Designed miniproteins, single chains, continued (4). Designs and how they scored, part 86

Each design is a single chain, and the fold is of that chain. pLDDT is the mean over its residues in the fold that is shown.

## One batch from the design tools (miniprotein)

Design m14969
Fold by ESMFold2-Fast:
Structure m14969 (fold): chain A 88 residues (1-88)
Amino acid sequence: SLIEQGIALLRQAANSKDPDESIALAIQGLETLASSRQPLTPEQDREATRLLVEIARRNGKKFVEALEKSDNPVVRSLAEFLKNLLGL
């Protein structure tokens, strides 16, 4: 499913040591999740949120700036949430 593909991309992003690769994979994962139009299960939501926060904490402002440049409005809205969460 698109949800499983999106979460798999977020897992790859969280495990990438290269910031540019991590950010690119995270954007792809989030855009894939946004395109599914189906709600995540509570387990999927917890995992996706955990991965997103990990990626954001590691990459900081650079990740937020990349989210703001996304063509997907749902992905762009996550930039504001993460800025508030991380104090950026």
Scores: mean pLDDT 84

Design m14970
Fold by ESMFold2-Fast:
Structure m14970 (fold): chain A 65 residues (1-65)
Amino acid sequence: SREEQRKEIYELVDRIAKHHKMSEELKKRMYEILDENLAKHPDDPQLALDLTLQEIGKLISEHRK
């Protein structure tokens, strides 16, 4: 279901944040990006994820420790 897909997307973003040991501020920004993209694309969670990963990838490259 779309609800299950949405849950999987949040779990994926959480794993990415934990793997890269993102600060609390950066984790908040990552979730804000995800929420914005999901709100803009409620019928296409995969597109929302793809757009989120593009933006998050940029944040990770700039702030990787």
Scores: mean pLDDT 78

Design m14971
Fold by ESMFold2-Fast:
Structure m14971 (fold): chain A 97 residues (1-97)
Amino acid sequence: SAMEKELEAEKKAAELVLNDPKVQQEMLERLTTEQGLPPELAEERLKAYQEVAEYVKKAYDYLLYEKDKKKAEEYLKKAKEIAEEAHKKLKEFEAKR
């Protein structure tokens, strides 16, 4: 179905963040060049993006293969919590500028 293709596309996007060094390098360049983060904070933020991507990938595996919506929702909630904590750290950095 169209929904399964969309979920597979999102899973592939998450896998690129986790496994593709070129995507990882492009993300680091955006964080340093566009957002003005110091290299150490850019690396920490990339690690947060990778942790979010890992939970998103697990959630989509449960939706696509196990058909376990409840388990998928649990992993998406974990991804959201990590993203919110990473956003809080960014705000703390911006407040110190």
Scores: mean pLDDT 80

Design m14972
Fold by ESMFold2-Fast:
Structure m14972 (fold): chain A 82 residues (1-82)
Amino acid sequence: MSLSKEELIEKIIELMNIRDEELKEKAREELSKLSKENLEKIYEVVSSGSADLSSLPEESRELVIRFETEEGLALIKEALKL
């Protein structure tokens, strides 16, 4: 069984626990630009709970790090208040 590209995108967003609506939309758009093979690799990494992104292509690795960083920064800004 292989998941469709759309199913992979939704599962990745769910597993990354993205809560912000704007970040979810950005994630969908960016993930939709990737190949199905790259999405399957991202899904494998995020579903395993592993922090090891070394198995991902550079483009996919950068995307995951970017969204995790953006979420982290948003949480820090909210907690600390600018």
Scores: mean pLDDT 64

Design m14973
Fold by ESMFold2-Fast:
Structure m14973 (fold): chain A 91 residues (1-91)
Amino acid sequence: SAEEDEIIREGLELAAEIMEREKITLAGLEPEKAKEKLLEQWEQAKASDDPLQKAGLEEVLASAKTLVEIRKESKSKEEMFKKIKEAAETL
């Protein structure tokens, strides 16, 4: 849905901010390029009738929702990054 697409965009924007802050790349891609590639993969996966791809989309959406929620609950970018790191360590 359009609402789910927005959550994915916001989650990927946050992931790109984390990559930029930590100076990391994903599969050799700079943060902005990684974001673009992942958005492209999300659109391709939505068009797939593969049950495994659909299950993967639900997991990605849940992760994106968690990141967006952490951003909304955080009063500063520093607090946001700290909470994201803590959440990642408990997975």
Scores: mean pLDDT 75

Design m14974
Fold by ESMFold2-Fast:
Structure m14974 (fold): chain A 78 residues (1-78)
Amino acid sequence: SAEEKKKKEEKVKEAKKDVEELGERFGFYEAKEEALKLIEEGYENGDVDGGIRKANAVLIAAKLHEIGREFDEELAKR
């Protein structure tokens, strides 16, 4: 329905805003752009929730990569 479409559009807009804010806050600019693309693809494919989940996974992966790099740097200091 038109109401369901509007709710999905609002959800996409809010998710994009959250991704932009988080990406800027943490400096994950490449992950931000990828996450925004995944949200858009989800909307185009009729799976908004799936797109948002994939976008969240990309940002989580970027944070885990940062943490892993910090541990690698620390472990190299002997």
Scores: mean pLDDT 82

Design m14975
Fold by ESMFold2-Fast:
Structure m14975 (fold): chain A 93 residues (1-93)
Amino acid sequence: DSIIRWAQGLRDISDQLRSQSSSRGDTQSTTVLSQSRDYFDQAVRYGRQGDYQTAIRYIRQGVRTGRSVPDPTIRQQFIQRVRDVTDRIVRDG
C-alpha cells in the first residue's frame, strides 16, 4: 500500500531528525518534529483503516509542520528527505 508506505517513510524522517535535534539540546526543533511525527502516525493509522483521504490530509499536516522547524539545517534535511521519499513512492506506486 503506497499511502501507508509513504506515511511510514515520512514518520521515520521526522523521528530521525527529532532524535538529532534532541541530542543537540534543540528543544524547539524536537517539539516541532514530534508533532510532525504524530501527524504521520495518524496518517498510517487512517491508511490502515482504508481512509486514504484522511491519511493524505494528515500527511499534508505533518509536512507543513516539519517545514516550520526553526533550525535551518534540520529544516533543509527534512524538506529534501520528504521530497526523496515522496518521489520514490510516486515512481513505485
Scores: mean pLDDT 88

Design m14976
Fold by ESMFold2-Fast:
Structure m14976 (fold): chain A 63 residues (1-63)
Amino acid sequence: MEQQIEADILRALAEIYLAIAKLSGKVDEKTRKRIEEILKQMEPLDPAGAERLRKALDELVKA
């Protein structure tokens, strides 16, 4: 149960950072690193969710 709550919180944090990056039209190094750190913590709890958010981050960085 606790691991599911942790995964949900990490996902929410990553989504918030991605939303901020989208709104600003740019992903700076600090924001990218924060998202990457969150994704690493998510991988053992929610690998599918982490992969989706990583792809979204890569798309934003490439844009």
Scores: mean pLDDT 76

Design m14977
Fold by ESMFold2-Fast:
Structure m14977 (fold): chain A 100 residues (1-100)
Amino acid sequence: MSEFERARAIVDELLADPRAAPLREPIDLAKYPDALDKVETQVSLAMIDEGLKGAEYSLEEVREWIELMVEQVLTLFPEGSEVARAARALLAKVEAALAA
């Protein structure tokens, strides 16, 4: 399996994960109008998925995007929130795929 195929497979798995629901779409700027003032680069699973359609990302690059997404979530939401737990769980999944 190529590195790109592995990256595609893990992103598809993350998108299908029920825990990913709050992370699939970009932040709702109507609900969080100051989000762009607090986050330099907005990342969502949908944006990572679109990126993979235009370029061949490695698993390491996907991990870096997921790490940025976790950082974004922890900037905007409390550590104990369901969104923060979901983001960390998805990162753990990508790290497990890299170890395989």
Scores: mean pLDDT 75

Design m14978
Fold by ESMFold2-Fast:
Structure m14978 (fold): chain A 68 residues (1-68)
Amino acid sequence: SLPVPSDEEFEKGIERFLELLESEGVEEGARLAREALKYWKQGKREEAYKLLDKAMQVYLQHLDAKAA
């Protein structure tokens, strides 16, 4: 099993996800990921997780639309 990500690795993961959303033009997903990163940097992990979940849902909807 892979070790759990460190706080630094998780922050980098959010930053990479934001860059992906911006590069794909997923405007709403990018907005949510930016807010998640902001809350993560403030130590508000629960709020960051909720925003990341929403950003992921938006991204999955984008992928479904792109595949159709």
Scores: mean pLDDT 82

Design m14979
Fold by ESMFold2-Fast:
Structure m14979 (fold): chain A 67 residues (1-67)
Amino acid sequence: ELEREIQEAMVTMVLTVAKLAGDSAEEVVERLRKTAPFLSDEVLEEIRRAAEAGDWDAAMEIAVEAI
């Protein structure tokens, strides 16, 4: 699915850039709200918690599986 692949690529890019830039969990969530409005608030909260714990792999998995 082209739409799913584009959404997955956008989410993966945002999380990869955030990890490399040392973004806070709050900054990651705000960036995802702007670039990935298809993610629900519940999913964003799960991503925020994973990022807060420093578990970027879990944050990425949560985001991709929610698409």
Scores: mean pLDDT 80

Design m14980
Fold by ESMFold2-Fast:
Structure m14980 (fold): chain A 87 residues (1-87)
Amino acid sequence: DDASRQATRQMRQQGQPLASQIAGPIARYLVDVYGYDPDTARRIAIDIARIIQDSARNNISRDDLIDRISDRVGLSRSTIDDIIQYI
């Protein structure tokens, strides 16, 4: 809850509207499904949301998007695919 709210707030303040909408749900998913602590979930969610927003402007394929996120946050491609499917 707190991680989701903080992630959304940070993305909103940085003028990233798409990232603002998805950062909160990603943080909640990481806490609820994978058991991450709120601070870790928030940091991962913000990085994922930023990459998704940047990729939307650059017309990157789904596979390239998953690879980029996986490399950035250190989670497996399978885990990233689950997160993207959730949001």
Scores: mean pLDDT 79

Design m14981
Fold by ESMFold2-Fast:
Structure m14981 (fold): chain A 94 residues (1-94)
Amino acid sequence: SSAVEEVLKLLDEIKELAKKHLSPEVYSEVDSYIDILAKILKDPSLSPEEKLEAVKGFKKALLEIAKKNNLPEEVQKELEKLLDEIIRIVEEEV
């Protein structure tokens, strides 16, 4: 779906920010979470509600990682903005 393609592009932007600001080890963890989320979003057996829950869980996990790793406040705000846009797109499909 076009909505899934838009979300995947936003996830790629999150990957680039994570790669730039996190250590390689922490980035590998984030990259793994994004891969799992992408599989969930592409899974036709999962409900829109289950997909929305997965995105909300990812937002919580990623913002906790960003805070724990002391990312600059402006980077944390940009991550939250991208995550909120992903939630908006997925929520429109529920």
Scores: mean pLDDT 87

Design m14982
Fold by ESMFold2-Fast:
Structure m14982 (fold): chain A 84 residues (1-84)
Amino acid sequence: MDEELIKELKELIRKAGLPLSDEQIEGIAKATVELVKEVSSALEFGLRFPGVLEEVGVHDPETILRLTDLLLDFLIKKGLLPPP
């Protein structure tokens, strides 16, 4: 597991100012790292990630949408998801 990536994801999520606990932010960061290894495209990530957020206890549609957009942009820029 890449601890540096988890730290960057946690900082990114915290800066977004979303109504998330530190435990949720940790869970989201870890789940994002695992999900990115299982998906073959940004589209597949975007389709699966809302379900991952619900598993962590994030149910607000606006928060889910903002997190999905934020993390997709970050992961593509980092080269962790294939560019379109």
Scores: mean pLDDT 82

Design m14983
Fold by ESMFold2-Fast:
Structure m14983 (fold): chain A 61 residues (1-61)
Amino acid sequence: MSPLEEAKEWLERGIAQLKAAKTPEAERRATVDLMVAYLAQEYKLSPEEVAELRAWAYELL
């Protein structure tokens, strides 16, 4: 699995937890932005991969 695929899998679980907790959409978006920043650093994602990860995550919100 690529670093981007691993980051997407991790983020999908995080978003599912936020939805289960009934976190408001604005707070989910802010939390997702922090998660994307963390995953970009952890998996050493390129700027292009970070943009893809963010766009993908916003579709899951």
Scores: mean pLDDT 83

Design m14984
Fold by ESMFold2-Fast:
Structure m14984 (fold): chain A 102 residues (1-102)
Amino acid sequence: DPFVEQVRETIDKVFERLKELLKQGKSLEDALREIFNEANTILEKAVIYEIAKELGLDSVVEELKNSLTPVEFAAVAIVSTAIDLAGLRDYVKEKVEELKKL
């Protein structure tokens, strides 16, 4: 499924960028804020939002949600559902666990 492959590639790209920012000494919260501001697509924003939720960073989740229009947030919710239906939720959890070890 080309959509599932695109979502997985987006997850990988977001995690690689997060690792780079963490290596620069940024906090996980600041790294998430920075990559969200750099994001060029709604899919990238949706993946970043899901990572923040999986990390339990409630303050960051609220900030990111408030930065989205209602239409953009609806698109994020659709991508979240697509991640679950594609069986990629466990993949996101594995990547989050890798970040916690950095």
Scores: mean pLDDT 83

Design m14985
Fold by ESMFold2-Fast:
Order: structure tokens, then C-alpha cells, then sequence
Structure m14985 (fold): chain A 70 residues (1-70)
């Protein structure tokens, strides 16, 4: 799946701690409603943290894939 491809890329480029965080977010998101996931995505996209855009984009992409499975 695309989520598995994104996790593989994360494991190759990020620290073990960041990978574990992403895996935890994925697990929690799978228990969330589509509406709650959308609110989380919108919140991340409107964040004032401009320094972490690459990390934000990866998290958003993973959350969007989880929503497609709903």
C-alpha cells in the first residue's frame, strides 16, 4: 500500500523516534472518524510552523491515505 511505501521512506530518512511517532499517529488515526482526520489535516496545513513543511507534508500524506481507506 502507499502507506507502507511512505513508512519505508520514513525509516530510511528519519530517526527511529520519529518513525515510532509516525506509526503511533497512524494507529490513532485508524480509530478516528473521517471528519476528525480532516480537521487534523486542516489544522496541520494552517499551522504557523513553516520550518517543518517537509515533515508536515509527510504526515498529511499519510493521514490522507488513511481517510481513503474509510
Amino acid sequence: SRVDELLKKARETLSDKDVKLIETVLRVAQKMSKSDIQLLIDSIKTSTDQLSKKVQDLIVEILEEVMKQQ
Scores: mean pLDDT 75

Design m14986
Fold by ESMFold2-Fast:
Structure m14986 (fold): chain A 95 residues (1-95)
Amino acid sequence: NDVQTILTSVIGLTRDETIQAIDQVMKNKLHARSIARFLERHLQNDPKDGFSAYLLGRIYASLGDTDRAKQYFQLSIQYGDSEIQQRAQQLLEQL
């Protein structure tokens, strides 16, 4: 249910506000998994969405899935803009 609220907010939020909103929802592991599932479906349709890959990296890191977090951060470095590449690289180095 909170996932639908975050998804609605993403359309109207800045990139930083979207990241912060997702970080708050990720405190509940069930919501974190629901958001990850949604973003993975989005990436199936748009495999070069570096921002969605970045968000997935953050979600899997919060879930303790370090291997998937690293894979998604590497994907976000490959396809993200320069800002997302820098953010993803910094978080990847912390894993």
Scores: mean pLDDT 79

Design m14987
Fold by ESMFold2-Fast:
Structure m14987 (fold): chain A 59 residues (1-59)
Amino acid sequence: MSVSGTQEFTLAQPSEELARQLEAGTGKKVTYEPLQPGDRVTLTESEDGTTITIRPAPP
């Protein structure tokens, strides 16, 4: 696919904890912004699939 894919969801944990779990589970580098449980986030994978970025999702 030419599109890396983007997912939006609500955090069940702080973004830091999610980032650590994703790094441990996938072996990929994760970049995140400090966010709280209950915040809406956008999860984006890089074009080469090596990096995942967690950002706050706008309303």
Scores: mean pLDDT 75

Design m14988
Fold by ESMFold2-Fast:
Structure m14988 (fold): chain A 65 residues (1-65)
Amino acid sequence: SEKAKQALEILKIAIEDNIESVTLEQIMTGLKEGLESSKDEFTDEEKEYILKEAKKYVEKLLKEK
């Protein structure tokens, strides 16, 4: 959905800004907590999509260093 894509783009910027200052575990924990607190705003499918793509993006940045 468009809403999930927009959320993902914002999260990608936050990931890039914080990737050198926080661990992968901290990033993923923060994302999960944010999506859980937004339960009424995102479907389970949208949450799964956002978490999957965000994790993939973090892994890409870590591989490229």
Scores: mean pLDDT 73

Design m14989
Fold by ESMFold2-Fast:
Structure m14989 (fold): chain A 81 residues (1-81)
Amino acid sequence: SERIEKYKEFLLLLSELSSSDLPNEEKIKIAIKKIEELDLKDLLDYIKNNKISPETELTLMEAHKLLLEEQGVETSPIPEP
């Protein structure tokens, strides 16, 4: 799952940036650079062509990560026979 590995790496960066005291402008620049390095063209095209704020996109990705963790890691109910 090449795409999943790249998204995972990007999400790890977002988590690190989220805990950082860097200004939002610098966080956005670092995130965009990482997107380019990981060749996430679809995501980069959406950010650049759809003119969504990179800050908004970072927030959405962070929220998506949290939802994914809840759904994939903590959403499995205990089966009762």
Scores: mean pLDDT 63

Design m14990
Fold by ESMFold2-Fast:
Structure m14990 (fold): chain A 83 residues (1-83)
Amino acid sequence: KPPTTDQIIKEVKNLTEKFLSNSSASEAQKQRVKTTADDLISNTEAARAKVDANPNDKNAQQAEAIAMIHLVSLRNQLKELLE
C-alpha cells in the first residue's frame, strides 16, 4: 500500500529537522533546505485540500500527485544527504 500524503509530509518534516541539526551543514544550506521544505509542504497541503473539497476533480487529483512527486523527491534527497 503506497504511503499516504500525511505520512510523506511527516517524514519530510522529520528529515528537515535532522538536516537542520547537522553541524556540518552551512547556515545558508540549512536556510535553503528549510524554505524549500516549507514551500513544498504548503503546496502539497493546498493541493490535498482541493481534492478533499472535490474528490471527483481529476485536475485537483493530478495537482496533488505532482505535489507529492516533488515532496518524495525532496525526501529522497534529504535521506541521501543524511547518509
Scores: mean pLDDT 83

Design m14991
Fold by ESMFold2-Fast:
Structure m14991 (fold): chain A 58 residues (1-58)
Amino acid sequence: SEEERIKIQLENEKELIDYHKQRLADAKAQGRTDVAAEYEKSLAEHEKRRKELEEQLK
């Protein structure tokens, strides 16, 4: 069903958010400022998609 598909996508987005949070922390610890900025941008995009998917399940 469409609902099942959205739930799978939502779970995938949550996993990607957690992964990128860890990569961001690692990049900051290593002083990789440009890489950290890229992960911050990716996190914002995944957070936006998570919210959009959650809205579709209302």
Scores: mean pLDDT 86

Design m14992
Fold by ESMFold2-Fast:
Structure m14992 (fold): chain A 97 residues (1-97)
Amino acid sequence: MTREELLKGIEALEEKFHEPEIAERLREILEEGMTPINMAEMQLLLEEARLRHEGKSEEEINAILAKKAREAAEELEKLGLEELAEYFRKKAEEYEK
């Protein structure tokens, strides 16, 4: 995915999908740089926006993202990527609250 495609997506989230908080966080991630953790956060934020645009409730979105984050943590742990696995475990716990 190019930076231009990401910027266009962020603009659409802010203007067309009314997700200004997600758009702002995605801009912050782009400014910080594309680390594996920042890429993971970006993927979760984009999935959250997509599910909300599909008309999912906040409870359904949180359940889907919690499951996705937990599954990602388990797979990353198997690959020995402990820091990234820990990030996803923390995110799953946040979504399950």
Scores: mean pLDDT 76

Design m14993
Fold by ESMFold2-Fast:
Structure m14993 (fold): chain A 99 residues (1-99)
Amino acid sequence: SAEELAKKAIEYAKKAIELFKKYIEEKDKKKLEEGKKYLLEAISYLNELYKAGKLSEKAKEKILEAGKILSSDPEDPENQIKAAKKLLEAAEEALKALK
């Protein structure tokens, strides 16, 4: 369901943020790579919502903002956290719009 896709996007965006924060603290590049995988999962679920026509304009705007942040410096973990937070906001707006 669209609600499950939005909930999965929220879950994976939150996991990505946690892993990027752990990378900043621990300097373990494995945490960075795991964080990137979860970020891509969140993007994948948001893309499925987009294809289903279930993304609000506000959610689309947040996804665009996340893309711009990642494009500026894709390897900066602080930018990855900012982008993941925008994707989390997009997923929460998508879930809100489904009710």
Scores: mean pLDDT 86

Design m14994
Fold by ESMFold2-Fast:
Structure m14994 (fold): chain A 74 residues (1-74)
Amino acid sequence: SNDTYLSGEEALKKYGTLVGYILDVRLTDEDEVHRVGVLAEIKENGETFLEVHFLDTGERRRVRASDLIIREHS
């Protein structure tokens, strides 16, 4: 496919911030891709978490950036 896949940590390094972005994401242990808005970046004990809002369900989750796979369209 024409899509590039980045971890949340790789995307943060590439873009500097993901807050305010609308992204297509999946968790590393899931096959489903979800469209999310990124609400916040949270650092705890040297790890980065993203607070994401699932646009279809209204669910909010805090996910470790390393557990998040972001699909970029080329």
Scores: mean pLDDT 80

Design m14995
Fold by ESMFold2-Fast:
Structure m14995 (fold): chain A 79 residues (1-79)
Amino acid sequence: MKRSAEAELLTLKIMLDTYPLVFSKYIPEIVRRVLEVGPDRVEEVRALIEQHKDKIDKKSYEEALKIIDDFVKERGIKL
């Protein structure tokens, strides 16, 4: 069964609000899971990542944005 998009998004929010640098390596994977369960949440996920860009390591930040951009491109989502 798919997990709730709310649960995956909450996990991302907790990681970003507590120790974003420590959790940086997991952020791209959580972003991917949120988008797989809740594709309608793509703009909310992008906003969260952008708000924390200075707190996430550069490689994980760039990887997370690439996942979001690739997802939008492949799915033809109306923004």
Scores: mean pLDDT 76

Design m14996
Fold by ESMFold2-Fast:
Structure m14996 (fold): chain A 67 residues (1-67)
Amino acid sequence: DVIEGAKKRLPKLFEVWKRVQEAFPNATSEALAKALQAVRDALEKDPNMSIEELVEIGKKAVEEAEA
């Protein structure tokens, strides 16, 4: 839209990342990296995806990486 898409996308990514890290304080760096990648990929496909949906995607990525 009229507002810079990248600028709108970046704050959402940071909020989701913060929530995922808070949910998994003992997660490995590898698991957290996979969660970040999954959230970034989801935002690239749908930049209007909700924070709640993105947090769920991130959490699932950590769970899949850990087991």
Scores: mean pLDDT 74

Design m14997
Fold by ESMFold2-Fast:
Structure m14997 (fold): chain A 95 residues (1-95)
Amino acid sequence: SPAELLAKVLEGDESIVPEVRQRLFDILLKGKDLTVEERLVYPLLAVIAHHLFGLPIPKWLEDLDPEEVARRAIEILRFLGYDVSKAEEALEKRF
């Protein structure tokens, strides 16, 4: 789930970078009929992975602070009904 991916990114699990990269690539190619998670969460995950692991992203996504982006991603996921407890714990330990 996107909440589990966010927790792993914040914990420093670089093994998830290929999945985040693939999800971002698919979103950029799809262009329309994006899910709420694809529109609002996965781009924020890619920004966090860029700052922590050097994942290449479009320059227009690089202007956001990774702590603020992580906090926004948690709030969006909570609003969507995901369990964010692991992501919240990882965020507090990271920042």
Scores: mean pLDDT 78

Design m14998
Fold by ESMFold2-Fast:
Structure m14998 (fold): chain A 64 residues (1-64)
Amino acid sequence: DDALLAALGRRYGVSPEALRELVDRALAGERISRETVERIGRRHGVSPDAVERAAVEAYIRRSL
């Protein structure tokens, strides 16, 4: 799982720690707001859409 998050982080330009936080919150049943995605995007210097794609892909793989 750490290897998956690291690979997605490299692919989308998001830290594995940020992706883990988003996936853990989503798996706990929390709704991830656009505001949260934009905040993380600014923090990592990537577009909010890149953060959202990375989080969705990580969530799908972890929820299987």
Scores: mean pLDDT 75

Design m14999
Fold by ESMFold2-Fast:
Structure m14999 (fold): chain A 70 residues (1-70)
Amino acid sequence: MSEVEKLRKEMEERYKRMVEEGAPLEEILAEIDRLTREALRTAVANKDYDGAEEVAEWAQLLMQEAEALA
């Protein structure tokens, strides 16, 4: 499993925990942004452009879901 795939799964797990804990929307969005930036930097450094695209798509979906729940 690639490092980018691991970061994507970590991002999803972190998102679920924050939602279950009742974290404010602003904190959820900030955490998704932070993890996404780290994952994208890792993907670009490894020239894993397919992984970078997957992370960006997942981040967008998580942000949309978080905003829909607000």
Scores: mean pLDDT 78

Design m15000
Fold by ESMFold2-Fast:
Formats: C-alpha cells, structure tokens, sequence
Structure m15000 (fold): chain A 64 residues (1-64)
C-alpha cells in the first residue's frame, strides 16, 4: 500500500541519513511536497535510497 511504501521510505532514509535535521525528518514523516520532490530528484539522478537524504536536502531548499 502507499502507506507501507511511505513508511519504508521514511525508515530507510532515516537509517541511511542520521544527520537529517528535525525539520527534514518531520517533513518526510508527514509526506510533504519536499518528500515527493526529493523522490523525483533521486530517480532523475539514477540514485538509490542511499542518495535520497541528499535529494531531500536539495528539494527542501527548493520548496522553501
């Protein structure tokens, strides 16, 4: 389900990117637009979940 997929993305991203800010982590957990933008950036770069944290940082700044 979409809820299970979202939870898996959150868990994996937090595990691989422990240096994420509280604001970024909260945004990811809530399924904000920054999370969607980060996912698109990750796919566009051909990266895996290990690059999602960096993509999330960039997407968060673009949407801010």
Amino acid sequence: SSQQLSQQIVDETLRLNPALTQEQADGLKQGTLSTAAAFYAMVARGGGLSTLGQALNEAYQLES
Scores: mean pLDDT 58

Design m15001
Fold by ESMFold2-Fast:
Structure m15001 (fold): chain A 67 residues (1-67)
Amino acid sequence: SREENRRKMREYSEKSKEKAREGDLEGALRYGSESVRYALRTGDPEEVSEALKSTLESVEEAEKKQK
């Protein structure tokens, strides 16, 4: 269902942020990509935009912690 896809999108987004805080770039990207996949399944462009933006922010945070 759309609601289930939205829930999974949020769960993976949270996992991506956790990995980003740890400086785990690969983990942040992996969980972020899963979040985007579930956002696409909602059929809602706003959800997709939010998931992409959140993933980009997580990747940028993880990269900064690598330096």
Scores: mean pLDDT 85

Design m15002
Fold by ESMFold2-Fast:
Structure m15002 (fold): chain A 103 residues (1-103)
Amino acid sequence: GVYTPEELAAIRAAHPEARAHFEKGLDILKNSPRTAESYLEAAEYFLRALRAALEAGEDPAVIDALRRMARYYAELALELAESLGDEELKERAEELLREIENL
């Protein structure tokens, strides 16, 4: 994964709303096929977790880990969408990356 065991523990000790979105993102990665759509859905949940963590005033280490997770899976979704010629998924992934970078 793109996070350490310490970062995972810190996120799981964060505000319940941030934790809930994070756990949904992890569940998608664990239980869904490795597709651009699944990576994008996971990245969307990590972005929701990031927004909740920012609103709750969580530790910068938690915020940085969630931002890195959201970015990583959005970039994977973009790469796969580009390789498949899926313009709709590509546009969604590019928009998600813009939202992550603006937080």
Scores: mean pLDDT 89

Design m15003
Fold by ESMFold2-Fast:
Formats: C-alpha cells, sequence, structure tokens
Structure m15003 (fold): chain A 71 residues (1-71)
C-alpha cells in the first residue's frame, strides 16, 4: 500500500539513527491492520512506535511528526 511504501522510504532517510528492522516491523503491522479494516489501531500503533523511537533512539519531535503523518 501507499502507507507501507512511505514507511520504507522513511526508513531509508533515518537508517543511520534507527535500525531498518524497526520500520519494517511497523510497516508489516500497519499493512495487517489496514487489511483488517482496523484504522483506529493503525493510529495507536503509530503513536506507540513514535513514542518508542523518541525514548529509545532520541528521535526529535520533527521526525515524530513525519511518522504520524505517514500513518
Amino acid sequence: SEQVQKILEFAKKYEEVVPKEEFERWAKEVAKLIEQGDYSRVASLSAAFALRLATEYGVPKEVIKEILEIS
């Protein structure tokens, strides 16, 4: 889907800061939730992922905003 492609492109942009496996895991979970029609869970998952990146990898607020926009 378009969202999954944007996630993978975002992973390339920040590959020096966050392991690509984190973004690939996010992309797979988003794809599954979209297929199930559970869009509220997509938002929750993306918010949790963004918070995790901020706390575990020190990702700045500007990057967190981009993550939330992709979802």
Scores: mean pLDDT 75

Design m15004
Fold by ESMFold2-Fast:
Structure m15004 (fold): chain A 73 residues (1-73)
Amino acid sequence: SHDQELHDIIAEFNEKYAKAKSEEERKKLVEEAYKQIEEVSPSEETLKRYKEVLERSVKLIDRVKERRERRER
């Protein structure tokens, strides 16, 4: 199903984005994920939903990284 394929795209993106060490790499991963979501999405509603999921994933991963840096052990 399209939903399963889109979930797999987000899952793969999350793993790669969390491991990314540079802003350039992170930007490329976001651009590639957007392209994949646009190619797979069967409707404008689904496209909007998964773009929002991707954006939330980026924000969450960035926030976790910032919190780790602030807690510095």
Scores: mean pLDDT 80

